Designed miniproteins, single chains, continued (5). Designs and how they scored, part 58

Each design is a single chain, and the fold is of that chain. pLDDT is the mean over its residues in the fold that is shown.

## One batch from the design tools (miniprotein)

Design m17992
Fold by ESMFold2-Fast:
Structure m17992 (fold): chain A 100 residues (1-100)
Amino acid sequence: SALQKELAKLIEEAIEILKETLADPSKREANVQKLKEIIAQLRELAAKSTDPELKAIAQRVIGLLEETIKVLTSDLSEEEKKLVLESAIRQLKEILEQVK
């Protein structure tokens, strides 16, 4: 569906932002703002959808991105932040394969 393709695109955009954050931590603050924009778009997509599976996937992606932002903006070590970024990228790739 058109909404399924939009969901896939938003997940792909989130993956690229997380990869950029992992490669260049100096872009973290700007990338956190971009992730918040993706969360807003995912919430709008979920609200417009009547498909419970699509809504559930969008909610899982939102939750994962919100927890990732929480870690990135915390006082946790750079090593812990890197592990969370790597885990989030892996999980988003797995979710993306379910949507494609």
Scores: mean pLDDT 91

Design m17993
Fold by ESMFold2-Fast:
Structure m17993 (fold): chain A 68 residues (1-68)
Amino acid sequence: APAVPITPELAVALLQQYLADNPDASPEEKALVEEAIARIRAARTEEEIIAVMTDTGRRLREVQAAEA
């Protein structure tokens, strides 16, 4: 596994890629990802970035399950 630290830029890039890969995502999913990007940019620690990414992933799964 590449030993790449989780930086705000990497986390934001992953979320932006998710939006690009999912253009038909619901407004709720898009809002959740955009909120996560804002939270990551405001984060002061790597732990906060990891927490945002983990929370966002869980919430995206919940939204996706509700829309299915």
Scores: mean pLDDT 78

Design m17994
Fold by ESMFold2-Fast:
Structure m17994 (fold): chain A 79 residues (1-79)
Amino acid sequence: SAAEEEELEKKLREEIEKFAKEEGKEAAVKALEKAVEMARALAAELAERAAQGDAEAAARAAELERGVELLEKLKKELE
């Protein structure tokens, strides 16, 4: 839901701010880059399953792609 997405974005922003405060902005950017790469790898695996007729995998791949867009947005805001 939109409310759940807004709450997740808020929590993610708070965790990124905390990490950047403790480890530094560069470390926070690198952590986000790693999270994006991991999410993209999982999305690709789920997309392959979706091609085999797994509708649930298709939905999860789409959710991960939206998550990647959010992570990339947050990374750019740190830069």
Scores: mean pLDDT 81

Design m17995
Fold by ESMFold2-Fast:
Structure m17995 (fold): chain A 86 residues (1-86)
Amino acid sequence: DLLKKGEELLAKAKEAAEAGDVEAAAKLALEAGKAFLEAGVPYEEVVLRLLPVIRLMARNYAPPEQLAEAEEAIAALEEKARALLA
């Protein structure tokens, strides 16, 4: 099941992001996104599913002076994706 595979890959991406492994988190998140798209999940919903991992990656790799700007950009993307999905 591609949907289940995507969910398992996303869980691994979250674990990698929490551990500060940005490279592994990005690769796993990309694989999860591809699996969700192949399963027929709408693009906007895929974006919303990936945003928690992207936010964790930003917190782990962004310099403190850029973190607020990165979080604002992520929040704006989430709002737009939710609006398009609704």
Scores: mean pLDDT 78

Design m17996
Fold by ESMFold2-Fast:
Structure m17996 (fold): chain A 74 residues (1-74)
Amino acid sequence: ALSPEEILEKGIEEGKKGVEKGRELMAQGRVAEGIAEILNGIGAALDGLLEALRKAENEEEKEALRKKFKEAGV
């Protein structure tokens, strides 16, 4: 099983990939599809954070996960 930190890192990575794809689509004039991919990417990152927080053992670990997510800029 993945650790809470690994779950968060995976969610952040998937989120960044989705946002990158969305911006590429927008650059090609596919604005609606690009916006949808960006929102899906943000959703994936948030899902990763929420799953990591649910699996965290204590409040200090949860605070560290929230800080890491915020620093990732998703």
Scores: mean pLDDT 84

Design m17997
Fold by ESMFold2-Fast:
Parts: sequence; structure tokens; C-alpha cells
Structure m17997 (fold): chain A 65 residues (1-65)
Amino acid sequence: MIEVEYTVYDEKGNLLAEGKVPAEELPAKIFEVMDENGLDKAIVESKTYVDGKLVKESKRVVYRP
């Protein structure tokens, strides 16, 4: 099972949300947080786990489509 631990910040570095979801649910969760906070842009840090093992870390700027 592939899970992602996420942390969402605004452009000023304020922490908005954090959690862990299945990888396929991550885009929907990020957009939900952005919608709840009225953001068109967010900074997202993520850690990807495969069967409980950390395999990838990333930091991205996410824009609303």
C-alpha cells in the first residue's frame, strides 16, 4: 500500500494542514485544504511510504487548476 504524509503551508509559511492519506487521495486532499483556506497557491511537503517504508520526499508549489 502506498501512503503519503503531507504538510500544507501558505506562501508566508503558515502551517495549514498535515496528515497521511493513500497516494491516490492526495490531490483531492490538497485541493480540499486549499478550498477551505481560500488559496490559489500552496506549498506542499510530502513523504511517500510503500508498505511502511519511506521511499521519497518532495516539496512542491501547487496551483489550483
Scores: mean pLDDT 82

Design m17998
Fold by ESMFold2-Fast:
Structure m17998 (fold): chain A 101 residues (1-101)
Amino acid sequence: GMLRLEDVEVPDEVKAGEKLTVKARVVSDGHRLTRVHAVLSDANGETVAEKTLEGEFPPGAEVTLEIDVSGVKAGEYTVRLIAESDDGSSAVAEKKVKVVE
């Protein structure tokens, strides 16, 4: 079955000390979604913050992840959203986000 991330919503900017909210709809051809995880990386590719949701999600479910950006310096970052299913299938979306003071 095919796993896809649709309607991916990531703010262009987030204030340091607030939560970065990442939303997406997960589309699956009947496989169970078991994990969704979001990674915030700096310009060097180092992970500065992350959030994981584990569990069973129905096909077409909207997932919301809140990444705590407390302690993250102002600058340009990339958020990578990864969805994984019980058959080992995965889907990935990447968006740029700016952390501001």
Scores: mean pLDDT 80

Design m17999
Fold by ESMFold2-Fast:
Structure m17999 (fold): chain A 98 residues (1-98)
Amino acid sequence: TDQRNKDVSDRLKRMSDVVRKSDLPDDVKKKLVDILDKAADYASKGDVDKAKSYLKKASRIADDAGDTVHSNGVRVIIYQLDGDSIDDSVDKVQKKNK
């Protein structure tokens, strides 16, 4: 839905800003910011499949860098794009971390 896609895009832009200010290595920051910004753009345009593709790549890059906060955040957003509520998306990610 248009509102869901806008909310996801806004969340990804906020996540990108947090990554820019993080203590992650500069190479990792550049890659994550670029991918998150692309995912936000695709989500805002309603291209959910491309948005999810970029988010899966962002999650892997964050995991490889030890950034579990942003990796988990991206997974929540992927579930939201599949039509899950924020609460359901968070629950699914938390259960996989046990």
Scores: mean pLDDT 78

Design m18000
Fold by ESMFold2-Fast:
Structure m18000 (fold): chain A 72 residues (1-72)
Amino acid sequence: GLGNEAAAKGARAGAEAGTAAGGASGMYDHSLSSTDPEASKAAREQALKAAEANTDEEGAKMAREASDKAAA
């Protein structure tokens, strides 16, 4: 439905805002993962939990599919 478009747009805006505002943060996270892969995994899990808490069920599904497509 139309809710899926809003959710996808939100996920994209969130990813863009995260990339733009956290470009340096992303690099720092990569630096930490190079030193300690376990810490990187924990940080990723926390981020996913936070995202899930703030999205409705369909929004979370759309965000995950968009993430998978971006990774491919």
Scores: mean pLDDT 49

Design m18001
Fold by ESMFold2-Fast:
Structure m18001 (fold): chain A 86 residues (1-86)
Amino acid sequence: STVTNINLSDEEAKELRKISQEVSKEMLAENPGLDFDKMSAEEQREAIIRYYEKLIEKLEEKYKDNPKFQEIIKRLKEFVESLKKL
């Protein structure tokens, strides 16, 4: 898990979940008819990378001053880098 060993409060965890849902909605709005079951393996991989890049951008803009979110952002960036190497 990209958030392993990060002790988030219930409110911080709820906010992370909310931003995750906002990113999912934005991806669907930007890609009308996006359906993972109809996508190629390459298109699915690119969509996953875009999802995490958008999530990172939103977290950086809203929570740059929160040290727990700074650690989450760092780990998400490392995860995205690992996905790009596959």
Scores: mean pLDDT 78

Design m18002
Fold by ESMFold2-Fast:
Structure m18002 (fold): chain A 70 residues (1-70)
Amino acid sequence: AVSAGLRAAAYEIVKNKGRPVDRAELRGILGGAFSDAEIEALFAEFDKDGDGVLSLEELAPAEDDVKRLA
């Protein structure tokens, strides 16, 4: 299972870079706080398109999208 702390840290990294990030970038930044297996679990859970990168849209809640479609 992916920890809330790992998801939050990945979200902040993607937000600060202004672009999607891959697992190598996340391992380089978060490898001291999270294991490689935890980072792979994050990608397995949130990389829904299987493109090997995580975007803000994949990590953020979609409340505005729900309101636009309802």
Scores: mean pLDDT 71

Design m18003
Fold by ESMFold2-Fast:
Structure m18003 (fold): chain A 99 residues (1-99)
Amino acid sequence: MDEEEKAYYEKLAKEDPVLAQAHFIGHLLRAIGTLLEENPDPEEAIRDLRAAVYGAKALGDLETALRHAEFVRSLAKEKGLDDVAQEAERIIEELRKEM
């Protein structure tokens, strides 16, 4: 996992929790938006999904992170984006281990 990205969100969550929450919601919306494009970029969707999850974890909002990852997984499966669905599944399993 990207330790630099995790450290960035952990720092942001401590210094400005409201901005951190806005950031992770923004990345979640970007991931969903990418999946709704005519030719979605799987790497872009995965990057934004990871940012959304790590931001939510840094804020302690694990249940919301899990629900959003499950939504992204379902949408990716519906769109036939197996790489995005597989990464979302991996994230869901890691979140469940921490709950």
Scores: mean pLDDT 79

Design m18004
Fold by ESMFold2-Fast:
Structure m18004 (fold): chain A 99 residues (1-99)
Amino acid sequence: MKLSAATLTEGQPVLLSAGDIGLLVRYENEVLSGTATNIAAGSKVQLLDSAGNVVGEGEIDEGGRFSIPVPGITSGKYTLVIEDPEQGVITADLDVVLA
């Protein structure tokens, strides 16, 4: 499944969604964090760069929250990949714009 694409800027939350599934995502202080709606707790979350390298990873907790440390992240195109054991792979395209 593919969620809506979004542009991420420092401190501004964005919603990535498809139907009833959503991620509210925020980037601040080299951490990508957020909340998930209708995604299973324990789902793995990874941020991939344009070459497919994992630049950060985390897990969705029982409260639907996640946090991905991304030290040294630069402006560019990224893909958020969620491995939900119940729904399969969920992806979202992110354009990270840092000042």
Scores: mean pLDDT 85

Design m18005
Fold by ESMFold2-Fast:
Order: C-alpha cells, then structure tokens, then sequence
Structure m18005 (fold): chain A 104 residues (1-104)
C-alpha cells in the first residue's frame, strides 16, 4: 500500500542519513539528501530520493573500500547493507509507480 511504503522509505532514508553522519560523510551531501527527503511528497519524488541515496551510498562505499584499511572496509560494508535495503524499497516503489502510470 502506498502510504505504508512511503513510511518505510522515509525510515530507511533517515537510517541512511544517521549512518552517514556517524561515519563523518560530507555535511553538504547529508543536508542535500535530508532536504530532498523532506520535500518528497509523491511516490515519484520518493523514488528519485531513494535512487539518489543509493548512488551516494555506493560512491562513498567504493571510496572507503579503495582505502583498504579494516576500519574503512567495515564502514563500506555498513553503507552497502543500508544501500541493499534501499534497493528493495526502490523496487517496491517502482512497482507501485508502474501501476499508477497504467491507471492514468
């Protein structure tokens, strides 16, 4: 159901934002995503916000993994775990969007 999935997406993105702050990710990147999350009122807007978060988390995970220290690898794995959850949410959002477009 649309409202339940919107709330799941918000919670997952809030968890991603918390992790990003904990790991010391750039404040401008965090603030941009937070503002976009607050502005996301429709399924389409939420889909785009989740998609942006997935890309951001992947980029930071790759940068950390490239450093190759055990600490950086652990941080990269934590970002990848949250990204995997967001990928599932994005898939569910995409299915609802497809249904919405077919109804219009």
Amino acid sequence: RTQELMEQAKKALEEALRLMRELGIDKDTIEKLEKRLKASKTLFEMYNTVSDAIVTLAEYAEQLAAKGTPEDLEKAERLTEVRTRLLKIRQDLQLLLSDQIASE
Scores: mean pLDDT 82

Design m18006
Fold by ESMFold2-Fast:
Structure m18006 (fold): chain A 74 residues (1-74)
Amino acid sequence: MLSSDEMQQALLQLAELLGIDPLRLGEILLTYVRNGESALSPEERELLRRAEREAPELFAQVVANIRALFEAQS
């Protein structure tokens, strides 16, 4: 897993690539991991599709790290 600093840098880099505010991207990713794709708007789903297409490794790393945090708290 990434450190907190590495996760912050990864999120900032992904947000920059997508042209979105990093806090907003974080909220979308948390909703996606916790509640699934059905909890997202069509615009938010398309944003995540773009993230996976343009930065697949970075996207997978951020999602996996958020998922692991929820699993560790379960």
Scores: mean pLDDT 78

Design m18007
Fold by ESMFold2-Fast:
Structure m18007 (fold): chain A 66 residues (1-66)
Amino acid sequence: GAGEEAARRNRELAEEARRRGEGGGYAASQMGYKDVEALIKAGKMTEEIAEKIVRGAEEAVRADAE
């Protein structure tokens, strides 16, 4: 169903952002988890958190540009 697709999409976005900027590690730590993977496994990953991880990766790319 739509819920499974959304969960998979968020997991894919978090995975991609983790490879690019690792900003999700800080967010996970603030919530008491070791890393983004632990947060996802606990079912605590939300679309908002995934968006923040993606935004962090975008910020890193822009910083590397200039």
Scores: mean pLDDT 60

Design m18008
Fold by ESMFold2-Fast:
Structure m18008 (fold): chain A 75 residues (1-75)
Amino acid sequence: MEDEIIEKVKPIALKNGTNEGKLEAIREAAKLATKAGLLTDEDVERLKEALAKETNPSVRAEIEAVLRGYEEAKK
């Protein structure tokens, strides 16, 4: 439901406390979203906000990949 994908991956990000931890959380969210179609328009907006605030290029690239996958799935 609300932010379920994000809530599931938060512990991974918190555990690592690094940009690599964020990257792993985003990858896991992408896998879950792809399998279950759980990314809502609200989740997409949150990812866009995260992308706007993120300075690490690797994390930005992963967020962009998640957004592309979601948009392609909507075709």
Scores: mean pLDDT 61

Design m18009
Fold by ESMFold2-Fast:
Structure m18009 (fold): chain A 65 residues (1-65)
Amino acid sequence: MTEEERERLRREALNWLHVTKRPVTVDELAQRFGVSKEEAERIVDELVARGEVRKLADGTYVPVE
């Protein structure tokens, strides 16, 4: 996956989290965007590192307000 594709997926994932308004699993992200679970984990880890998404104790992800 290219860095441009990864940045696009990060933006789309962040937008989807905001419109969904519920915690989302890595598996749901992988299925939604047609990527591997490992790729989905890397995408959400980048969003967490950027302060845009928070990982909950149960392993789900929510957008940071």
Scores: mean pLDDT 79

Design m18010
Fold by ESMFold2-Fast:
Structure m18010 (fold): chain A 58 residues (1-58)
Amino acid sequence: DYVDVVIRLDGVSLDEVEKEIQSLGGKIVGFYNFDTVVAEVPKSKVEEFSKLPWVISI
C-alpha cells in the first residue's frame, strides 16, 4: 500500500527531494503546481516522510 504526500519546493531542489523519496521506497507521481509535487511512499514509511521539513500534507 502507498499513500500520496504533497511536497513544497521552497528552499529545496527537486533533485534533493527526489533522492529522499527514493531512499524511502517512493516516487514522484505528479506536479500540483509550479512549486508543489506529489509523491507516493509506502504506507509503512509515512511517519518517517512526515518528519521531512518540506512535506505539506499526507
Scores: mean pLDDT 74

Design m18011
Fold by ESMFold2-Fast:
Structure m18011 (fold): chain A 65 residues (1-65)
Amino acid sequence: SDDLIAQVAARLLEQGRRVADALAAYFGQTGASVTVTPLSETSLQVTITAGDLVITTTVDVPAAA
C-alpha cells in the first residue's frame, strides 16, 4: 500500500534524524542530515550524513500478499 510505505518513510526520516544528530554529537561534528528515497513499492533507501560520516542502507517493507 502506498499509504504504508509513506508512513514507514516518514518514521524512518524522524528516527534517522535522531540517529544522525546523536552520531554528529558523538563524533564532535556539526551538521546532520537524513534522506529517505523510495526505490520501489517495497524498498526504501536511507542515507544518514553526519559531517564526513555517510551511512547508506536499504530497508525492505513486506508487500501485501
Scores: mean pLDDT 71

Design m18012
Fold by ESMFold2-Fast:
Structure m18012 (fold): chain A 65 residues (1-65)
Amino acid sequence: SSLLELYRRAAEALRLVAEEGLSLREAAKQVGLSQRTVSTIAGVRASELTPELARAAAEALERLV
C-alpha cells in the first residue's frame, strides 16, 4: 500500500529529527518527502516540532506499518 509506505517514510524522517538532530526539512528530504507532508502526517507544525514530539509521532506511525 502506498499509504503504508508514506507512513514508513514519515516515521523515518521523524526518527532523524528525534535522534540525529536534523531539521524537519533536511529529514524529509532524506526520505524523499516534503516538509509539509511529514508535518501533516505528524499532526504538528514544523516550527513546533520538538525531538520529544518527533519521537512520539514516529513511534505512533511505526505501530501502523
Scores: mean pLDDT 84

Design m18013
Fold by ESMFold2-Fast:
Structure m18013 (fold): chain A 79 residues (1-79)
Amino acid sequence: SAELKRKAEAVVRFIRESAPGFDELPEEVQRAIEEELERLLEAESEEQFRKYMERILALVDDPRLRLWVEYAFEEALKP
């Protein structure tokens, strides 16, 4: 839906522009996360959105960055 796509765009912007330590991650991890962010922007359902977000979280070992990503995810799915 258009609403889901807007929420995905907001999450992607928040992670890219505001998430602490993203630019400090290894280059291969940054690339892998960027690939999942692109998939997140193409999500057509909440299930697909959650799947791609879980993949992003699986790539993040830093607790602070993980918390920021989880926060962005919860805010995006807020009723």
Scores: mean pLDDT 77

Design m18014
Fold by ESMFold2-Fast:
Structure m18014 (fold): chain A 72 residues (1-72)
Amino acid sequence: MEEIEKQKEEVLKTIDKVYEELKAEHPGDLTPEMLAEKLGETFKKLIENKEISDEALAAGARHSRKLIEEVK
C-alpha cells in the first residue's frame, strides 16, 4: 500500500516538474499540444520502467490529462 502511494507521488511529482519547466520555457505561449507531446514522452519513459505499478501509471495518466486541459 505505502509503496504504491509513494510511486503515485513520484509519478505525479515528475509530471508536475515537466509542466513547470515547460511553462518557464514558454511563458504565455505554452499550447496544450506542446504539453501533451512532452508529457507523452515522459509517460512513455515511465511505462518502460517496469518497477512502477500500473496503478501509479494510471494516476499519472489522469493527472497529465487534467494538466493538458488546464493550459487553455
Scores: mean pLDDT 78

Design m18015
Fold by ESMFold2-Fast:
Structure m18015 (fold): chain A 99 residues (1-99)
Amino acid sequence: DDERIKKLIEEATEKIKETGEAEVEVEGVSLSDALLIAQEAAWRAGGKAVVRATTPDGIKVTVRVEYDPEKKKMEVEIEVDGDTPRAKALRERIAKANK
């Protein structure tokens, strides 16, 4: 839900402002929503966000985003856990999207 995602972005943003880094654990969100949370929080606060999410399909993903406001550069890393056919298919889709 949009309100849940917005709240997670706001909480992560404030934590990055205070400490330079935020870690978020969240269940039942898509990879796209996990990426949105990490990117928005890192960009708004000028630091690092790590989102550990379990998708509705039960796949565990970790999204790491770091934004350097001086260099205006954003680094994104996505890890997919597991050896199930669904986890392997998700890794292949991510690899193709980054080409």
Scores: mean pLDDT 81

Design m18016
Fold by ESMFold2-Fast:
Structure m18016 (fold): chain A 84 residues (1-84)
Amino acid sequence: MEPLDPEKVLRAIDALAELPTEERTVGNIARRAGVSRGTARLVLEGRAHLYIEDPEKAEEIRRRLLEVQTEIGIREIKEGVEKL
């Protein structure tokens, strides 16, 4: 696999953050961000940073992925509690 474009990965991360839980699929992320399904899958799996050639950009993407995944997890837990 060729190294991923950091800008495309960041767009896919933003798409993941903006999509509702039911719509967080590889296809929806790819379509919304305008990236390949491969890029969208790596973002959804939290592994996109492993395919960034620039170590500085890879670390930035790793932190952004962790931040977004944490926010999604907190939101889902909070919504689950509030429905009770």
Scores: mean pLDDT 76

Design m18017
Fold by ESMFold2-Fast:
Structure m18017 (fold): chain A 67 residues (1-67)
Amino acid sequence: TYTVAELLARLDELAPRRAILLRGSGGDVDRVGTALAIRHPDVEIYVESEERRDEVEDPDLVIDLTP
């Protein structure tokens, strides 16, 4: 399992510039989504959680944070 810091470090190396889909608990997707928006402002961030499900057809990266 990746920590938030490990995920962010890996994403810095991959340099995604289109779209990321985050899946998981509301708290986890909020924390990771906020950090990604700050570090990668050119990337669109979509969320799939218990409270919110964004529609995205072709994200260039999917991050699954479900336990």
Scores: mean pLDDT 70

Design m18018
Fold by ESMFold2-Fast:
Structure m18018 (fold): chain A 75 residues (1-75)
Amino acid sequence: SSEEQAALEELDRLAAAVGASPEEVARLRAGMEQYLKGRELVDKGEEYKPSPAELQQMQEGLALWREWGAKVLAA
């Protein structure tokens, strides 16, 4: 969707702004993709039961997103 495309473009922009490594970008992208997949299932009225590994990826992505946001606000 256009919203998904905009979110990915925003991720790349923030990554550049905070000087994120390719490894950090990959981790955040994995977490975001997992989150968006879960949201899509819920929006369709489907059951969403993430595995512990999938939850871990989402938590890691969320933690990085918060760190990036804090860096942008502090700069």
Scores: mean pLDDT 77

Design m18019
Fold by ESMFold2-Fast:
Structure m18019 (fold): chain A 90 residues (1-90)
Amino acid sequence: SAVREAAIAELEEIRRELERLYEENKDKLSQELKDKIEQFLKDIDDTIALLRSEEGKALSDAELRQIVAVARGQLEQLKKMVEEEVKKKE
């Protein structure tokens, strides 16, 4: 479906945005935040795989929108945590 393909594309963009932010700031981040980012990247990869599967084809448009909205919220939270750690001079 067009909604499912759009959801996959959005999750791939979320993944790319976080991966770029992570690589640019990796040396300045705590191990705790690195672990959280790596877990989120794995969760996104698993979610994309699920959406590409037969089980993913059974998801409603509302469920697909909720999945993307949750991932967006998690990305924004991680971005704030990265920005705060990068701002702290050690």
Scores: mean pLDDT 87

Design m18020
Fold by ESMFold2-Fast:
Structure m18020 (fold): chain A 75 residues (1-75)
Amino acid sequence: SRAKEIKEIADKLAEKYGKYRAAAMTYTALVLQLIGAEIDKELGLPTVEPVEITEETFIELVEEVEKVLEELKKK
């Protein structure tokens, strides 16, 4: 189950970064995937299968959010 895989990764992140940071990282990754799926639905595009959640994917999603925030600051 994807939920079990996410829990295992969240538990590993909690051990490395602490429970609150791990929760923030997990929540951010899930929200980004859900937003992407809802945008596709609103535009009538075929829903792309959600990316597998791994420790690497969490880091990539956090880095992507940081890039977006930096771009917004340039305005």
Scores: mean pLDDT 61

Design m18021
Fold by ESMFold2-Fast:
Parts: C-alpha cells; structure tokens; sequence
Structure m18021 (fold): chain A 63 residues (1-63)
C-alpha cells in the first residue's frame, strides 16, 4: 500500500542519516585523544542501536 511504501521510504532515509552520523563520530574518534575516541565509539554504537530500533519500528508499521 502507499502508506507501507511511505514507512519503508522513511526507514531508508533514517538509515542513510544514521550511517552518516556514525561515520562522522568514528572519524572524530580516530582524530582525537583516546578518551574522546572511546566516547565517540560509545556514541556511534548507541546511534547504531537506535537506528536498528527505528528501522524495526517503521518496518512494523509497514506490515
């Protein structure tokens, strides 16, 4: 349905934005102190898990 297609499109857009943020956080970590690198990696992993939850939620709405 058109509604299901909209939720899947929102999932794809959200995944693209989250992937970009994760890449930026890891790039920041690589260029920083060990303490800031550890913090950036924690934030990247948290962002990744939030992205998985958002994708699952939008997929459930499309079903």
Amino acid sequence: SAIAEQYLAQRDAAEQRQKGLIAKLRAFGAASTPEKAAEAERMAKETEEQGKETSAYLEALAA
Scores: mean pLDDT 84

Design m18022
Fold by ESMFold2-Fast:
Structure m18022 (fold): chain A 81 residues (1-81)
Amino acid sequence: SEKEEVTKEAEKALEDAKYGKELYEKGLAEGNAATYAAGALLLIGAAVQASLMKKKAEKLGDKEGIEKAEEALEIAGAPEL
């Protein structure tokens, strides 16, 4: 099902956002610019993917996909880039 595929992609964006936030926070805590930058880049990528998946989920009426994508966007909005 196309809805299932979009939900899975939104879930992946959410996982990427959570991991990116962890790397970003770890980099800040450790003073490690490379880890901080890697986290920031993952959050940008997750935000782009989540934005695309939210639009697809809305067109398909995929409530779960919308919810996952919105959560990913909220997490990705936390660091200032």
Scores: mean pLDDT 83

Design m18023
Fold by ESMFold2-Fast:
Structure m18023 (fold): chain A 95 residues (1-95)
Amino acid sequence: EKEEIIEKFRELLIIEISLELKISKEEAEKMLKGELKIPEEWKEDLEAFEAKKDEEETIEQLKKVIEAVEKAIKAIEAGEEASEYAKKFYEALKK
């Protein structure tokens, strides 16, 4: 469903922001909700996402990103070798 795809992508964005900025998931979530100041580097990307998130083309792209991330997570869980960044992302996703 469209709403489920958007929410899953938002969860992945929270983890990405948390890891890149070295902040808590709660702080990253507040940034996405506009409750905390967003760094300039992220502002344009987040504004573009928010403007286009309801478009069919955007939803299909988000679905592909989510599927790719889920496949990578399953590979890590199966004990396959992964980059240090992918391992950190996986650990953050678990908690």
Scores: mean pLDDT 68

Design m18024
Fold by ESMFold2-Fast:
Structure m18024 (fold): chain A 100 residues (1-100)
Amino acid sequence: MRETPESNKLLIPNEILKKILEEVGITSDTYTLGEILVGIGVWMTKKGLASTNPSDGNVVDVSDTELGKLFGIDSFHARDAERIRNLILEKATTEYVPTP
């Protein structure tokens, strides 16, 4: 279906993202983008990756993490949800397409 909202798309996580989601108790063959974003947020909190220093502007350092390897980045700003969303869609998942 064309123009299905991205929040309603079913996505298949790659091997690295699946491991990240499993660490926070999320196990499935397919996920919505919203479920993946929540799972990554919980995982980052569990790993202590979120900066609480106001001078850092909530920068998250992922350089030595599976998330950094997954996205091919060293850091991102926590407010840059659109960047993380795009990285999930391009580098971490494929769209679930039921075989006819």
Scores: mean pLDDT 70

Design m18025
Fold by ESMFold2-Fast:
Structure m18025 (fold): chain A 60 residues (1-60)
Amino acid sequence: SEDELDRERSRLIMEVADMLRAGTPDAEVEAFARRRSRELGLSDEETAALLAHARRVAAS
């Protein structure tokens, strides 16, 4: 469902933000985000937007 996908997106954003805060290398973070986004059926554009959002969260 839409609500379920939104919850999974929010969870993934927080996971990626936590990885960034922990100092995980960018290449590893991007590979993880792309793999997880593909599992959720997200496009490359949606994955890029998710990564950008996670980076903003990590910087806060």
Scores: mean pLDDT 86

Design m18026
Fold by ESMFold2-Fast:
Structure m18026 (fold): chain A 93 residues (1-93)
Amino acid sequence: ARAEAEELIARAREAEAQGDYEKAAELYEEAARLVPDTREGALALLQAGVAYRYAGDNEKAAEAFRRAAERYEALGDLAAAETARRLAEEAAA
């Protein structure tokens, strides 16, 4: 699962480099699904939120940031969780 998630993240970064932010966000979400309960999964959801914002999909961005916050909170990373919640509020505004 970790190696597959890393491959998806590499493909997501390539999609971002090509300006395909919606595809990048979907690949980041898939990577996060493969590595639940991990810091890498939380970061992938945060990156998905950023990519959705660049794609103009603020609703999906807010959802991805909320999911990232939940995962960071479960990992005990309260500072990262707070940052992700703030990004979700900004995307929803």
Scores: mean pLDDT 88

